# Designs tried in a protein design run: designed miniproteins, single chains, continued (5). Part 58

Each design is a single chain, and the fold is of that chain. pLDDT is the mean over its residues in the fold that is shown.

## One batch from the design tools (miniprotein)

Design m17998
Fold by ESMFold2-Fast:
Structure m17998 (fold): chain A 101 residues (1-101)
Amino acid sequence: RPLRPVTAQDAADLYKKLAEESTNPELREAAKKVAEIVSKLTDKQVQVLELGIATAMGIIYETNNEELAIDYLRAAAKVAGLSDEEAETVVKFVLTLYKYS
């Protein structure tokens, strides 16, 4: 569907809601940390990160290769302007989301 571009505020609100409504404590903590990270990004940086997350999830579902998906997501997070620690936080979030989806 033609969607408007994702804004940093939209992404932060989404991850904050996931942190508040999730029944899983690991997913709640991961979502909360990602919300904090995306709140500091520009809209363009968030769009790059969201595309990276979507692609990484596609790699896991199509190939069952978590290592390839993690390497790709880590690279995409760096392109989006995240630090190494922030990239690892996003990786943990995606793996946790996949595990409990």
Scores: mean pLDDT 81

Design m17999
Fold by ESMFold2-Fast:
Structure m17999 (fold): chain A 72 residues (1-72)
Amino acid sequence: MNIKGSEKEKEEFRKLMTKITSLMFRALAYESEGDLDSAKKELLKASELLRKMAKEYDPSLQAEADKVEKRA
């Protein structure tokens, strides 16, 4: 879904997506080391941030948050 808003709102959304991507990469790194507990924590943080973004910017992110939470 495309985000409606000013360039400032789009830039803020991009910053939040970068944080989510960083959390997901950390989860993958922990999984590769066998630290499943740490991986789960990073995925849950990403899921919570996606749910907040779904409410404020893009409702379609709710489905993505559910997928990330199920993976945790």
Scores: mean pLDDT 77

Design m18000
Fold by ESMFold2-Fast:
Structure m18000 (fold): chain A 59 residues (1-59)
Amino acid sequence: SGAEAGKEGGEKGLEAGLKGDAAASGRYGQMGSNKAYEAGDLEAAEEAERLGALGVAKG
């Protein structure tokens, strides 16, 4: 589902950022957010974007 894709994208984004890959972190967060928006889950979309941004900041 879009919510599951958003959660997975956000989590992978944060993980990539913590491993030093800020670019991958941003891409995963955006991909998760886009999938959640496509499914109509705005909360999951916002969370995926937030986790991706956090990963970028830590990478």
Scores: mean pLDDT 77

Design m18001
Fold by ESMFold2-Fast:
Structure m18001 (fold): chain A 72 residues (1-72)
Amino acid sequence: AAAELARLHQEVDEAAEVLVREYGADPEEVARLAERAKAAAEAYANAKDEKEKEAAILALQEAVAELARLVE
C-alpha cells in the first residue's frame, strides 16, 4: 500500500545517491531514471489487472537496467 510505495521510493532515492556519490554518475540522468522507476512502481500499485501489473514490472526493470548502464 502507500507505506510500501514510500519505502520503495526511499530505496530508489538511496540507490540514486550511491550512483552519484560513489560512481560519479550524472545527477540529472540518475534523477530522470529514478523518477521513471518510481512512476513504474506507482503504476504497479494502482494497476487494476494483471496486464497493467506486468507492464509496470517491465517498465521498472527497464529503468533499473538503464541506471546500471550509467556506471559503465
Scores: mean pLDDT 77

Design m18002
Fold by ESMFold2-Fast:
Structure m18002 (fold): chain A 68 residues (1-68)
Amino acid sequence: MVELSEEEGRALDLAVARVLAESGLQTAADMTEEQLERAARLMSELSGVPFERALEAVRAAADGQRVV
């Protein structure tokens, strides 16, 4: 599991929210791989974490937002 600081968590939330808004999606669980990678790039730019770590965090958030 990826442990995030408060700042990294806020960057993750902002990146995911932006991609959801751009894509007309309601949940990160519905994101395509391309959308997850876009959110990871945004999180990396906002928080300064490496892209690979941002991608792990974005994927973990998508898994956590699944609605059944």
Scores: mean pLDDT 75

Design m18003
Fold by ESMFold2-Fast:
Structure m18003 (fold): chain A 72 residues (1-72)
Amino acid sequence: MMPEPIKKAIEENNNVSVLLSIISDIPLLPEKEEQQKVAEELEKLISTIKDEKVREMLLKRLKEVKEQLGLP
């Protein structure tokens, strides 16, 4: 389960830069299974964002990284 403080920060758009940083760092993870797990957890978190523009931007970035890594 995602921590409530992180979820709240995402909903308030306070940590968009942190989420972008985590998305950018997925390719640095040594195992493909870890990359997929982090991508799935981020997708769940991003889907809870109230700001539609922010949500769409982050989902687009995540999709680009997933496509680069060959993740489903």
Scores: mean pLDDT 71

Design m18004
Fold by ESMFold2-Fast:
Structure m18004 (fold): chain A 90 residues (1-90)
Amino acid sequence: ESEKLVEEAKELVLEAIEYLRKKDYKSALEKLTKALELLLKLEELSEEAKRLLEVIEESKEELIELAEKAGVPKEVIEEFEKKLEELKKK
């Protein structure tokens, strides 16, 4: 099931990129949060999962700033940050 979780997380990240292109930051963050939730279900992070996490971390500050300026609900932004922090501690 680990390969399936990583593949589903990759698909969610690609969907998030499409939403970012549309400037739909709320949907983008929701998709990224779901990807992080799937990665959190892994007992161990594979190298592929670690690369996905790194990409998300690198974009974090810019995404949050854009989401805040676009009026995305604080709850959506906080959930994304919380899941990212949980995964980083794993």
Scores: mean pLDDT 82

Design m18005
Fold by ESMFold2-Fast:
Structure m18005 (fold): chain A 84 residues (1-84)
Amino acid sequence: MEKREEAEKLFKEGLKAYQDGNLDEAESLFRKARKLFEEVGDKKGIAETYTLLGHIYRVKGDEEKAEKYIEEALKVDPNNPLAK
C-alpha cells in the first residue's frame, strides 16, 4: 500500500534524525509516520512510533509525556520490544 510505504520511509527518516540528535525533526517525522500507520492499520508501526516519541520526550526531560507515549505503545502492541 502506498501509505504504508510512505509511513515506513518517514519512520526511517525519523530514526536517522533521532540518532543524529535532531529531536524536533525526529518528533515531526514520527508523528507523520504514526498518522499514516493508523490510516493503514499497522499496529506494529503505530506502537514503534509511539515508543520512539516516548524516548524523544524522555531525552527532552518531559518524563510525564514520555510515560504517556510508552503507555499508548503498549496499548496498541503489548509485546512491543522497543517499549522495554
Scores: mean pLDDT 81

Design m18006
Fold by ESMFold2-Fast:
Structure m18006 (fold): chain A 60 residues (1-60)
Amino acid sequence: KISEATLEMLRAANEGPEKAEEALQKVKDLYEQATPEQKGSAENAIKVAEELLEKVRKEA
């Protein structure tokens, strides 16, 4: 599920930027396979994940 992948991305951010990037890629893969209805939710999740990754790199 996209929501599960998003939660895993948040958890991976605590383990380091490399793990966070891997989790973000998994969310993007699910986006490509998602139905049009699910893509809307996935776009928001990807945006949030990218912002979180940038903050992790800068702030910790």
Scores: mean pLDDT 70

Design m18007
Fold by ESMFold2-Fast:
Structure m18007 (fold): chain A 70 residues (1-70)
Amino acid sequence: MLEEMIRALEEALRRFEETKSVLDLAVVGLLIAGLYAESLIYRKQGKLELAEEAERAAERFLERLKKLLE
């Protein structure tokens, strides 16, 4: 699940970079929110390593998105 979500986000971010569409931007934002939600769920389950991986991925993608919006 987590690895698949990261791959989907890489593709969504690439599409937004190409199209610069608000709809593609919304997809990227939704997937970033999904990674934060996965991190919280893993943390509640005691899966701290997976929680940290999901959180770091969400933060990296959010930073990349912010740079594209400049």
Scores: mean pLDDT 84

Design m18008
Fold by ESMFold2-Fast:
Structure m18008 (fold): chain A 78 residues (1-78)
Amino acid sequence: GPGTDENVELLRRRGRELEEEARRAEKEGTLEGAKQLRRASQALEDIAEALRRSGADELAEELRQRSEELKERAEKIE
């Protein structure tokens, strides 16, 4: 319904904000930046689960993959 579409758009926007935060953290190349990447990864995973519950399975899978990529990037800094 209309409320589901609004929730999906809000979650999509939040996902973009977390990706921007992650890009800033990665540029720092520090252990603190790596911790920020891990936090962004966990937050993206939580958003992916919320998207799946809202029926946005394709977007949920995309954010889950991005979460995994952020974990790998954090490991490369550490």
Scores: mean pLDDT 79

Design m18009
Fold by ESMFold2-Fast:
Structure m18009 (fold): chain A 70 residues (1-70)
Amino acid sequence: MSLREKIIEKDPLARKRREALENAQKAYESGDPEEFEKASKEVYKLDLDLRNLTPEQRERLIKAAEEAEK
């Protein structure tokens, strides 16, 4: 697996993004456009959060990546 996949498994913020993607897929399957839009916005917001991390959040991600390489 790629380093990114290992980080996703270990980091809570990355897990929330995965969960939001699953929620978007479920909303799409249920045919609910409002829920799909809501879940899609949550994915986008989490993408921005992952990109604009605080120093503490960055340190957490680095630690998760280091643990994944053990």
Scores: mean pLDDT 66

Design m18010
Fold by ESMFold2-Fast:
Structure m18010 (fold): chain A 92 residues (1-92)
Amino acid sequence: MEERVRELIERVIELANELEAAGQEIAGALARMFAAIARILLEQGKLAEALEEVARAARLLARAAEEAGQLELAERARELAREAEELLRELE
């Protein structure tokens, strides 16, 4: 489980970097902030809270990517949010 959460955090950072390269600097920076918070929560064993931050970052990235016309990035971000929400349900 922890390895999967870590992989989702890495994917948030990757998408944030791609979105920043596409000119969405603020959204990318905010998503990286949520990813950093998620990593700290993961290191503290707070898996559910870490996944909530991942889902929040992914939803932000999806909206920003869609507004920027980056449809492929938006779809990847929506899938990331879905995966985070599915893992969160497994913890309940």
Scores: mean pLDDT 86

Design m18011
Fold by ESMFold2-Fast:
Structure m18011 (fold): chain A 93 residues (1-93)
Amino acid sequence: APVISNVTASVPSPTSITVSFSLTLPEGKNYTVTVVATDENGNTKSVSEKATNGSHTLTITGLTPGKTYKVRVIVTDEDGNSYLSKPVTVTAT
């Protein structure tokens, strides 16, 4: 199964969150990684790319200053199976 580790979120501006993490992906499948920021009202912003083994850094933009977001990393395989990180909570300040 895919392993998502070392999930760290930082706030480089009041409207963006940068998320860094590491992926360990089993051979033989294609994977997509999505980073999702969810606010206290359930509104989401996300960014996706092709998932590869090793370190990744993705930035979500267009966030509302002062809002608290739960950030998750999601890896989806070609068969539609999804693997979620534990959420990291950050405030866009």
Scores: mean pLDDT 84

Design m18012
Fold by ESMFold2-Fast:
Structure m18012 (fold): chain A 61 residues (1-61)
Amino acid sequence: APSLTEQAAALFEELSRALEAGDREAALRHMRELYRVLASSTDPRLRALAAGVAEAIRRLE
């Protein structure tokens, strides 16, 4: 199974592609999944990223 870091990296890549395409709905779906993955971590850096993703979700909704 992929590590949490590998899962986050793959989701970030999908998110970047959606943002470049201007696909807001795809970006929101990928942000929500990324938040779920990052928020499950005990790493303070990953939790900080989760907070940033949560803020981005709030601004796009």
Scores: mean pLDDT 81

Design m18013
Fold by ESMFold2-Fast:
Structure m18013 (fold): chain A 84 residues (1-84)
Amino acid sequence: MERYLEVLKRLGEKEKLPQEVLDLATELLLGLLERYPEVQQLPPEFVASAALALARELVLGEPPLPIQVPSLEALREKLEEVLA
């Protein structure tokens, strides 16, 4: 868990993202890891990037990530369930 949060913070700081995006991405990531512990088998960078991408879409109105692979689609669906 700590490793995922550290990667998320590093990526957000590098991209100079607003605090609101980082806060939402952190909440999504924590909820995802608690509800779907199997995602911990995925690289932390991949999971953190997916949470940040959804947070950016919701907070900043950015378009969805153009890469659509089955694993990313499943991860996005789980992240959306965490929001609900």
Scores: mean pLDDT 74

Design m18014
Fold by ESMFold2-Fast:
Structure m18014 (fold): chain A 94 residues (1-94)
Amino acid sequence: SMEDEAQQALEEMERLLAEMERLYAEFLRTKDTDPARARELARRMQELGRRLDELAIEAKERFPDDAELRARIGAIMRRALELVAEVQALVDEL
């Protein structure tokens, strides 16, 4: 059903955000001891952020009348953007 498909899209986005949170934690642990690995983790987070953006656009186009879905996608995207911004600022100091 459309409701099941919307929920599946949310779960996929939540899994990608969880992966970004894991990479962020690893980035914070490695940035002072392995700058090369930290830069690689930052690049992976940027790639995941782009995938999330693509999924967010697709979900909004498929379910244009689902205000609750849009709000939840918005929350996921805000957190993803915060993580990418924080990592980019720290990478510029490596």
Scores: mean pLDDT 88

Design m18015
Fold by ESMFold2-Fast:
Structure m18015 (fold): chain A 78 residues (1-78)
Amino acid sequence: EEKIKELKEKADNHEKLADEHRTLAQGYEALAQAYRAGDPSPENRDAYMRALVAAGEHRRLAEQHQKEADKLKKEIES
């Protein structure tokens, strides 16, 4: 039972991190769209591209943490 508790806490931490990164990715995607909808300046294009890169990185981290959480949950259910 103690081992199951440790796995649950670890899975919960990975889920929390996945949710946090997913929220950040959505925020950066919204920010990118705001820059895209703004004046077509070089500064807005650069800001748009930086926001897209940040969104992609946070999506990647969210997927990584979600995969780890899912793996741990499967281990708990076994």
Scores: mean pLDDT 85

Design m18016
Fold by ESMFold2-Fast:
Structure m18016 (fold): chain A 59 residues (1-59)
Amino acid sequence: SHEILTVVLRNVPTAEARAQADAITAELEAQGWTVAARQTLYSAGGERATTSLIFERPL
């Protein structure tokens, strides 16, 4: 059995999106979470990004 945590980083400047997602991933991995899924979607002009992260951790 696992706990599931969903984190959504909405409407982030594209230049910052990877670094913010990586920073949150590192913090949660330090707490025993594992990335189950990561998806980034870009605005039509590519200036903004929304990243969806799903983490899991054993109970």
Scores: mean pLDDT 89

Design m18017
Fold by ESMFold2-Fast:
Structure m18017 (fold): chain A 95 residues (1-95)
Amino acid sequence: SEEERQELEQLVGDFVIRYDDILMTYGKNNNDKDVMKKLIQDEIKWLEEKKKTSSPEVQKIIDMLIKVLETMYTDPSKVPQKLLELLDEVETFLK
């Protein structure tokens, strides 16, 4: 629905800002993996809380965002591409 599209756009926009802040903090801490793990765990908790009050379509996107965060920990090299693909999907949905 149009309301779900609006909610999705807002969620993804907010996530991109938060994600960029995580990357900046990671870089400032000399790529400390312990710092990254703490930041990722906090963001996953935020997304899980957001998921509880979100529509089914937005819940699906939240699951994808959690997967991006998990990928940062397991295979960081794939994260930029997964994030871009997610953004493309959201943009296409909003057209």
Scores: mean pLDDT 76

Design m18018
Fold by ESMFold2-Fast:
Structure m18018 (fold): chain A 79 residues (1-79)
Amino acid sequence: SSMEENIEESRRDIEETLKLAEELAKKGTPEDKKLLEQLLSSLKATLEYLKSHPDFFPEEFIEYVEKAVKRLEELLKKV
């Protein structure tokens, strides 16, 4: 379905975001830290949206996004 296709696309986008976050964390400049904070804020907003509509999204996808948020928080702590 189009919704399942959108979820798969969102998973790919999140994976790309995490790869970008890892590169920003490796560079560790003040600008990179600011970009990491912006990425984290965006991903947290996505998670809040998903949690507010639990009947519309698989629990596994919500958990996946929660783990992505935690991963990005850990990366941000290292810069």
Scores: mean pLDDT 86

Design m18019
Fold by ESMFold2-Fast:
Structure m18019 (fold): chain A 69 residues (1-69)
Amino acid sequence: MEEEREKKRKLAFEHAVSLLLDVRDGRITEEQAEAEIRAYGKKLGLSDEEIDEVLAEARRFVDAQLNAP
């Protein structure tokens, strides 16, 4: 179902945003964050393509927050 897939994508997105913010705080490396985001997405049953989309969306979200006036 699309609804179940959307829920998994939302969980992956929230997890990705949290980890990318930790990278910005210097708590973890970008490489570590990407590895953990990909591992979590795969655990949720997302495809590599869906994980790449989640990563792109999360990066855009974090960048927008940091460049807000």
Scores: mean pLDDT 81

Design m18020
Fold by ESMFold2-Fast:
Structure m18020 (fold): chain A 65 residues (1-65)
Amino acid sequence: DIAELLKLPEPPVTPAIEELRAYARENRLPDFSNKVYAIALELNDNDIEAAASLIVAAASEGLFD
């Protein structure tokens, strides 16, 4: 459950998190925490596009409200 994972401590910044953050920035997505990016990358085997799609879907469901 993504909502449960968002309650965990902030993970260290990895190269994959930086790449996903850059992708989000270029595609004009909202800025999210490193925890959100780390969870999305873990659930999508470090696929940047799939992770970004998951973040957008989760935000649409109000998980970050």
Scores: mean pLDDT 71

Design m18021
Fold by ESMFold2-Fast:
Structure m18021 (fold): chain A 98 residues (1-98)
Amino acid sequence: SLEEVRRNRRDALLGIMIDRLEELKAKFKQLGRTEEAEKLDSLINRLKNATTDQEIKEAVEELIKFLEEVKKNSTDPEVQQLADSAIKIAKELLEELD
């Protein structure tokens, strides 16, 4: 069904996004950015534990705000690239949750 196709795409995008966020979290730890790593870990756990589209949407919207702040406060090109990638996937995921 169309709903199954939408759920499968949602789950695939969520998985790719979580993988990107885990890479960003590892990079924060490497850079000694412990507070940002802990905040990101909290958001990753919210996404992993989300059971409804509304819970996913709320977590993703908070994630986008966090990542936009990270981009403004960081000059590291790898952090910028990972944050940009995660924001792009997050926005695509929000479209699937409509």
Scores: mean pLDDT 86

Design m18022
Fold by ESMFold2-Fast:
Structure m18022 (fold): chain A 78 residues (1-78)
Amino acid sequence: TNLLESGAVEGLTTLKNTAEALRKEAEALKDVDAEKSQALQKQADAILKLRDQLYKDVLGPLAAQDPELKALAEALAA
């Protein structure tokens, strides 16, 4: 496994975990601070869109050329 593939996997995982943490914080704040809750939800959605775009622009095209990279891409999507 090359460093770029390992870095991409770690980066995409970090973005997902960060977005999930922000969503949980938003849920906890919805009855206390609705404005902050909505801001955190929008931030989480933006991070997930960025993650999806990076997956499509970087890993998706590489997976189309290599069966091993396709298997890695499918594992990341799960």
Scores: mean pLDDT 73

Design m18023
Fold by ESMFold2-Fast:
Structure m18023 (fold): chain A 80 residues (1-80)
Amino acid sequence: MLLTPSPELLEILKSVGATKDTYTEEELHLYLFKYLEREGLIDPSNPLVVDLKGTPLGEFLGVDRATIQELIDAVLSRSS
């Protein structure tokens, strides 16, 4: 199934090379991970938890810290 991200989320995804307006769930996971890697937000000693404080993604989601699964769920919940 193809998902359409919210406009705010779409701008974040386009910042890491996303060029489409609709995505599969797997493509959304890929671009989310590209964003986290580019911003240096993945801690190798604790890769399951991400500190989003002061990031555009954290501001959009309204959270300072989240697990990778919570981020995936939030991205999917803001896509239809």
Scores: mean pLDDT 76

Design m18024
Fold by ESMFold2-Fast:
Structure m18024 (fold): chain A 83 residues (1-83)
Amino acid sequence: WEEVEKRFEQGRKKVEEMKSGKKALLVVGEIQELLFKGLKENKVLEAIKEARKLLEEAKERGDLSDEQYEILMKELDELEKKV
C-alpha cells in the first residue's frame, strides 16, 4: 500500500508541476484507483498492465502530453520492479 501510494504520488506531483490540465489529473486519479483496487485484490501486476493501457488510450485522446505519459509510465515501471 505505502510503496504503491508513494510511487504514484511522486508521478502525480511531477504531472502537476508540468502545468497539467484537469484531464491529466482525472487520468492520474483513474490510474490511482485501479492500482489501489489491484493491491486490495492481490492483482498489482494486472493493475499495472491495465494502467499502462489506460495511459496509452489517454495519450491517444490527447488527455496527456507526451511528457506526462512518459513520467507516469516510468512510475509504473518503478512500481513493477518493487512487486
Scores: mean pLDDT 73

Design m18025
Fold by ESMFold2-Fast:
Structure m18025 (fold): chain A 64 residues (1-64)
Amino acid sequence: DDELHQLASDLSRQIADTARTQGVDAARQVGDQRLAELAPSLSPDDLAFLRRVADVTLAALEAS
C-alpha cells in the first residue's frame, strides 16, 4: 500500500526531526499523537505496522 508506506516515511521523518530539535522524549510523544490521529482511519494491522515503524525509529535514535 503506497499510502501506508508514505505515512510510515512521514512518521519516521517527523519523529527523527523532533528528536533532533526537542529530544527523544518529545519525539515519542509526537509519534504517539500522530498514531492516535491516524488510528480511526486505519485497519488494526496497518496501525500495528506504523507503531512498529515508530518504535524502531525511536530505538535507533536512543542507540545513537
Scores: mean pLDDT 84

Design m18026
Fold by ESMFold2-Fast:
Structure m18026 (fold): chain A 98 residues (1-98)
Amino acid sequence: SAATKEALIRTARELGVSEEIIEKLASLSDEQVLEVSLAIGLILLTIGVGRAIGLSKEEIARLARETAEKIISKLEDEEAQEVVRALTEAIIREELER
């Protein structure tokens, strides 16, 4: 889905992700874009739930990174792995450290 890829690229740019990661994201297949989008959705859900139950920012960041690494371990594409890792760190910075 071109629309999903374009939305994800726009969000990544707004989060300050590097052009190298943006180029990797742009090169992903529609299936890989869907996998990355689902990964990011689960990471955002982890942050939202952690906040709702009163976890510290440090605990939420740890859980978000653990969730990302579990998803990354199931991805076969190294570029998709790097994109998920970079987006996870950018989201943590925006949501918990800003």
Scores: mean pLDDT 86

Design m18027
Fold by ESMFold2-Fast:
Structure m18027 (fold): chain A 80 residues (1-80)
Amino acid sequence: MQAGLDRFAASVSDAEVQQLIDDAKDLIEQAKKYKEQGDYRKAASYLSAAGILLAALSLADPSATEEIEELKKKLKEVAK
């Protein structure tokens, strides 16, 4: 796992990091939508995917930390 994340961090461009941050944001928004519809299982799946992606991004680009931390905060709020 760690070796795979190190390889990912070494190969990801700044543009790819931004795209993955946007993907994480979309996953959180989809989770919120499903939670509001009462589909808690789908919401949990999207939250899990977003959490994994944000964890990987935290290792890939420390300069994006502020945006990643904001998204983690939103994820935690939707998870309640």
Scores: mean pLDDT 72

Design m18028
Fold by ESMFold2-Fast:
Structure m18028 (fold): chain A 100 residues (1-100)
Amino acid sequence: PVEVLEREKEVLREARRRLLERIAASPRGTLSEAEVRAVAEEMKRRHPELAAVIDRFEDGLLTRIRNSPRGTASEAEVDEVYNELLESLDYLKELLEKNG
């Protein structure tokens, strides 16, 4: 399972990179709900075995978008969700190393 956690971290780094690329190319400098869904669908096509972690990243960003007065996610909000997921994976890795 430690190998799976490292793969999940790598997929999250790729997803973050793709989301930030869309922000950089966007005239408003933010992500719409449709853009988040498009990246998540592409990532799940490439990594169907890691769909659960991709879904968590998507759900986190969609929650931020729905609670935002803008109806979009900023680079800072992408990084907040990304870092929350990394902390969760690091915690699971520590538990596995302690108990395995």
Scores: mean pLDDT 84

Design m18029
Fold by ESMFold2-Fast:
Structure m18029 (fold): chain A 106 residues (1-106)
Amino acid sequence: SVTELTERLLALHKEDPSLLLLTAALYVEQTTSPLVHPVLKALQSAVSSNKIDWKELSKYVNPFDLLSFIVNGTLKVYKRALELAKQLLQEDPVTAEAALAEALSS
């Protein structure tokens, strides 16, 4: 699920929450959307709790687009994992977990 994917991505950056905040700041700089404030607030909450409220965020933004932006703003190795997981989560959520684990171990 998107929640499980996000929790795994957050776990990789739990020792440096500034990476998520930096990525959120870059997202803010690239858009004038009124959605910026709720997205940033949700990411700040995720930093403190190691969990993103995707149900709330899905009202405003496609969670895969946000995850793609976060991954692209951190490490290029995660870009492959995100692209595979994004495609498979649309077709087969069970297989997405295996693909994410494979890509992250590479």
Scores: mean pLDDT 49

Design m18030
Fold by ESMFold2-Fast:
Structure m18030 (fold): chain A 58 residues (1-58)
Amino acid sequence: ALEDALEALERGDLEAAERALARYALVDPQGAQQIGRLISAGDLEGAIALLRERLATL
């Protein structure tokens, strides 16, 4: 789910990224909410950085 969200954001596919985050929210609602806030604020670079960090620490 996080990998799918990262790939979607790197492509600029916000709809695919939102769907991937919705699936991730079933496991980690706090993490999904934090990433979603960055996307809503237009901070796509910050959202990508946070996704990469979380994938590296899993």
Scores: mean pLDDT 78

Design m18031
Fold by ESMFold2-Fast:
Structure m18031 (fold): chain A 120 residues (1-120)
Amino acid sequence: SLYEKSLEEIHDEFLERVKTEGDVEAALKALYIALGTLLGIPKEEIVEILENSSREELEELVLRYLRELGASEEELEELRRLIREMREAERNKDVEAAVEALQRMVALLARAVARREAAA
């Protein structure tokens, strides 16, 4: 069960799945762990969501948490576009394109975090 693993271990396992399979759900789970950790969400709550949420619910949670971190509507639209691009890459079994989309999503998160840190 995910409850027995550290969040760092779980995060690394999902990133590896993206790198090997271009798995969109794994990418959303990795983003959710990163955002939830930044917002101070308890590990038990993060793991519960990871085990019980659909892909669509994870996408909505990632968007909601990014908004809570202070992302603009333009950045939220960019994230939605990147998730769609990654879903296309997954359907085409284009692992390289899926990894590129994930890297762009991570860069978007880093920009939002940097602005929040500057405001703190």
Scores: mean pLDDT 83

Design m18032
Fold by ESMFold2-Fast:
Structure m18032 (fold): chain A 85 residues (1-85)
Amino acid sequence: AIATALLFNEKGELLAIIQDIEVDDNATPEEIVQKAVEELEKEGFEVEDFKIVKVEKLDENTTLIEAEVTGKDGKKYTLYVEVRK
């Protein structure tokens, strides 16, 4: 499957878009978010941790994962990862 990740700050402002993240078709939501976090770190965003907030099946081929990301700055960010099969 292919994922697209969208990172927002506490104000709801879009900070980053990462496209074409390759994920295994059997990957868990946590594994998918971990892949998105690794791509954010390659772009210079420093992540302390993350937690899954919700997982929504939008249609038969599309799943949306919401995660809370804590930056190394101690701030909270919202990460949306859309997975398309």
Scores: mean pLDDT 86

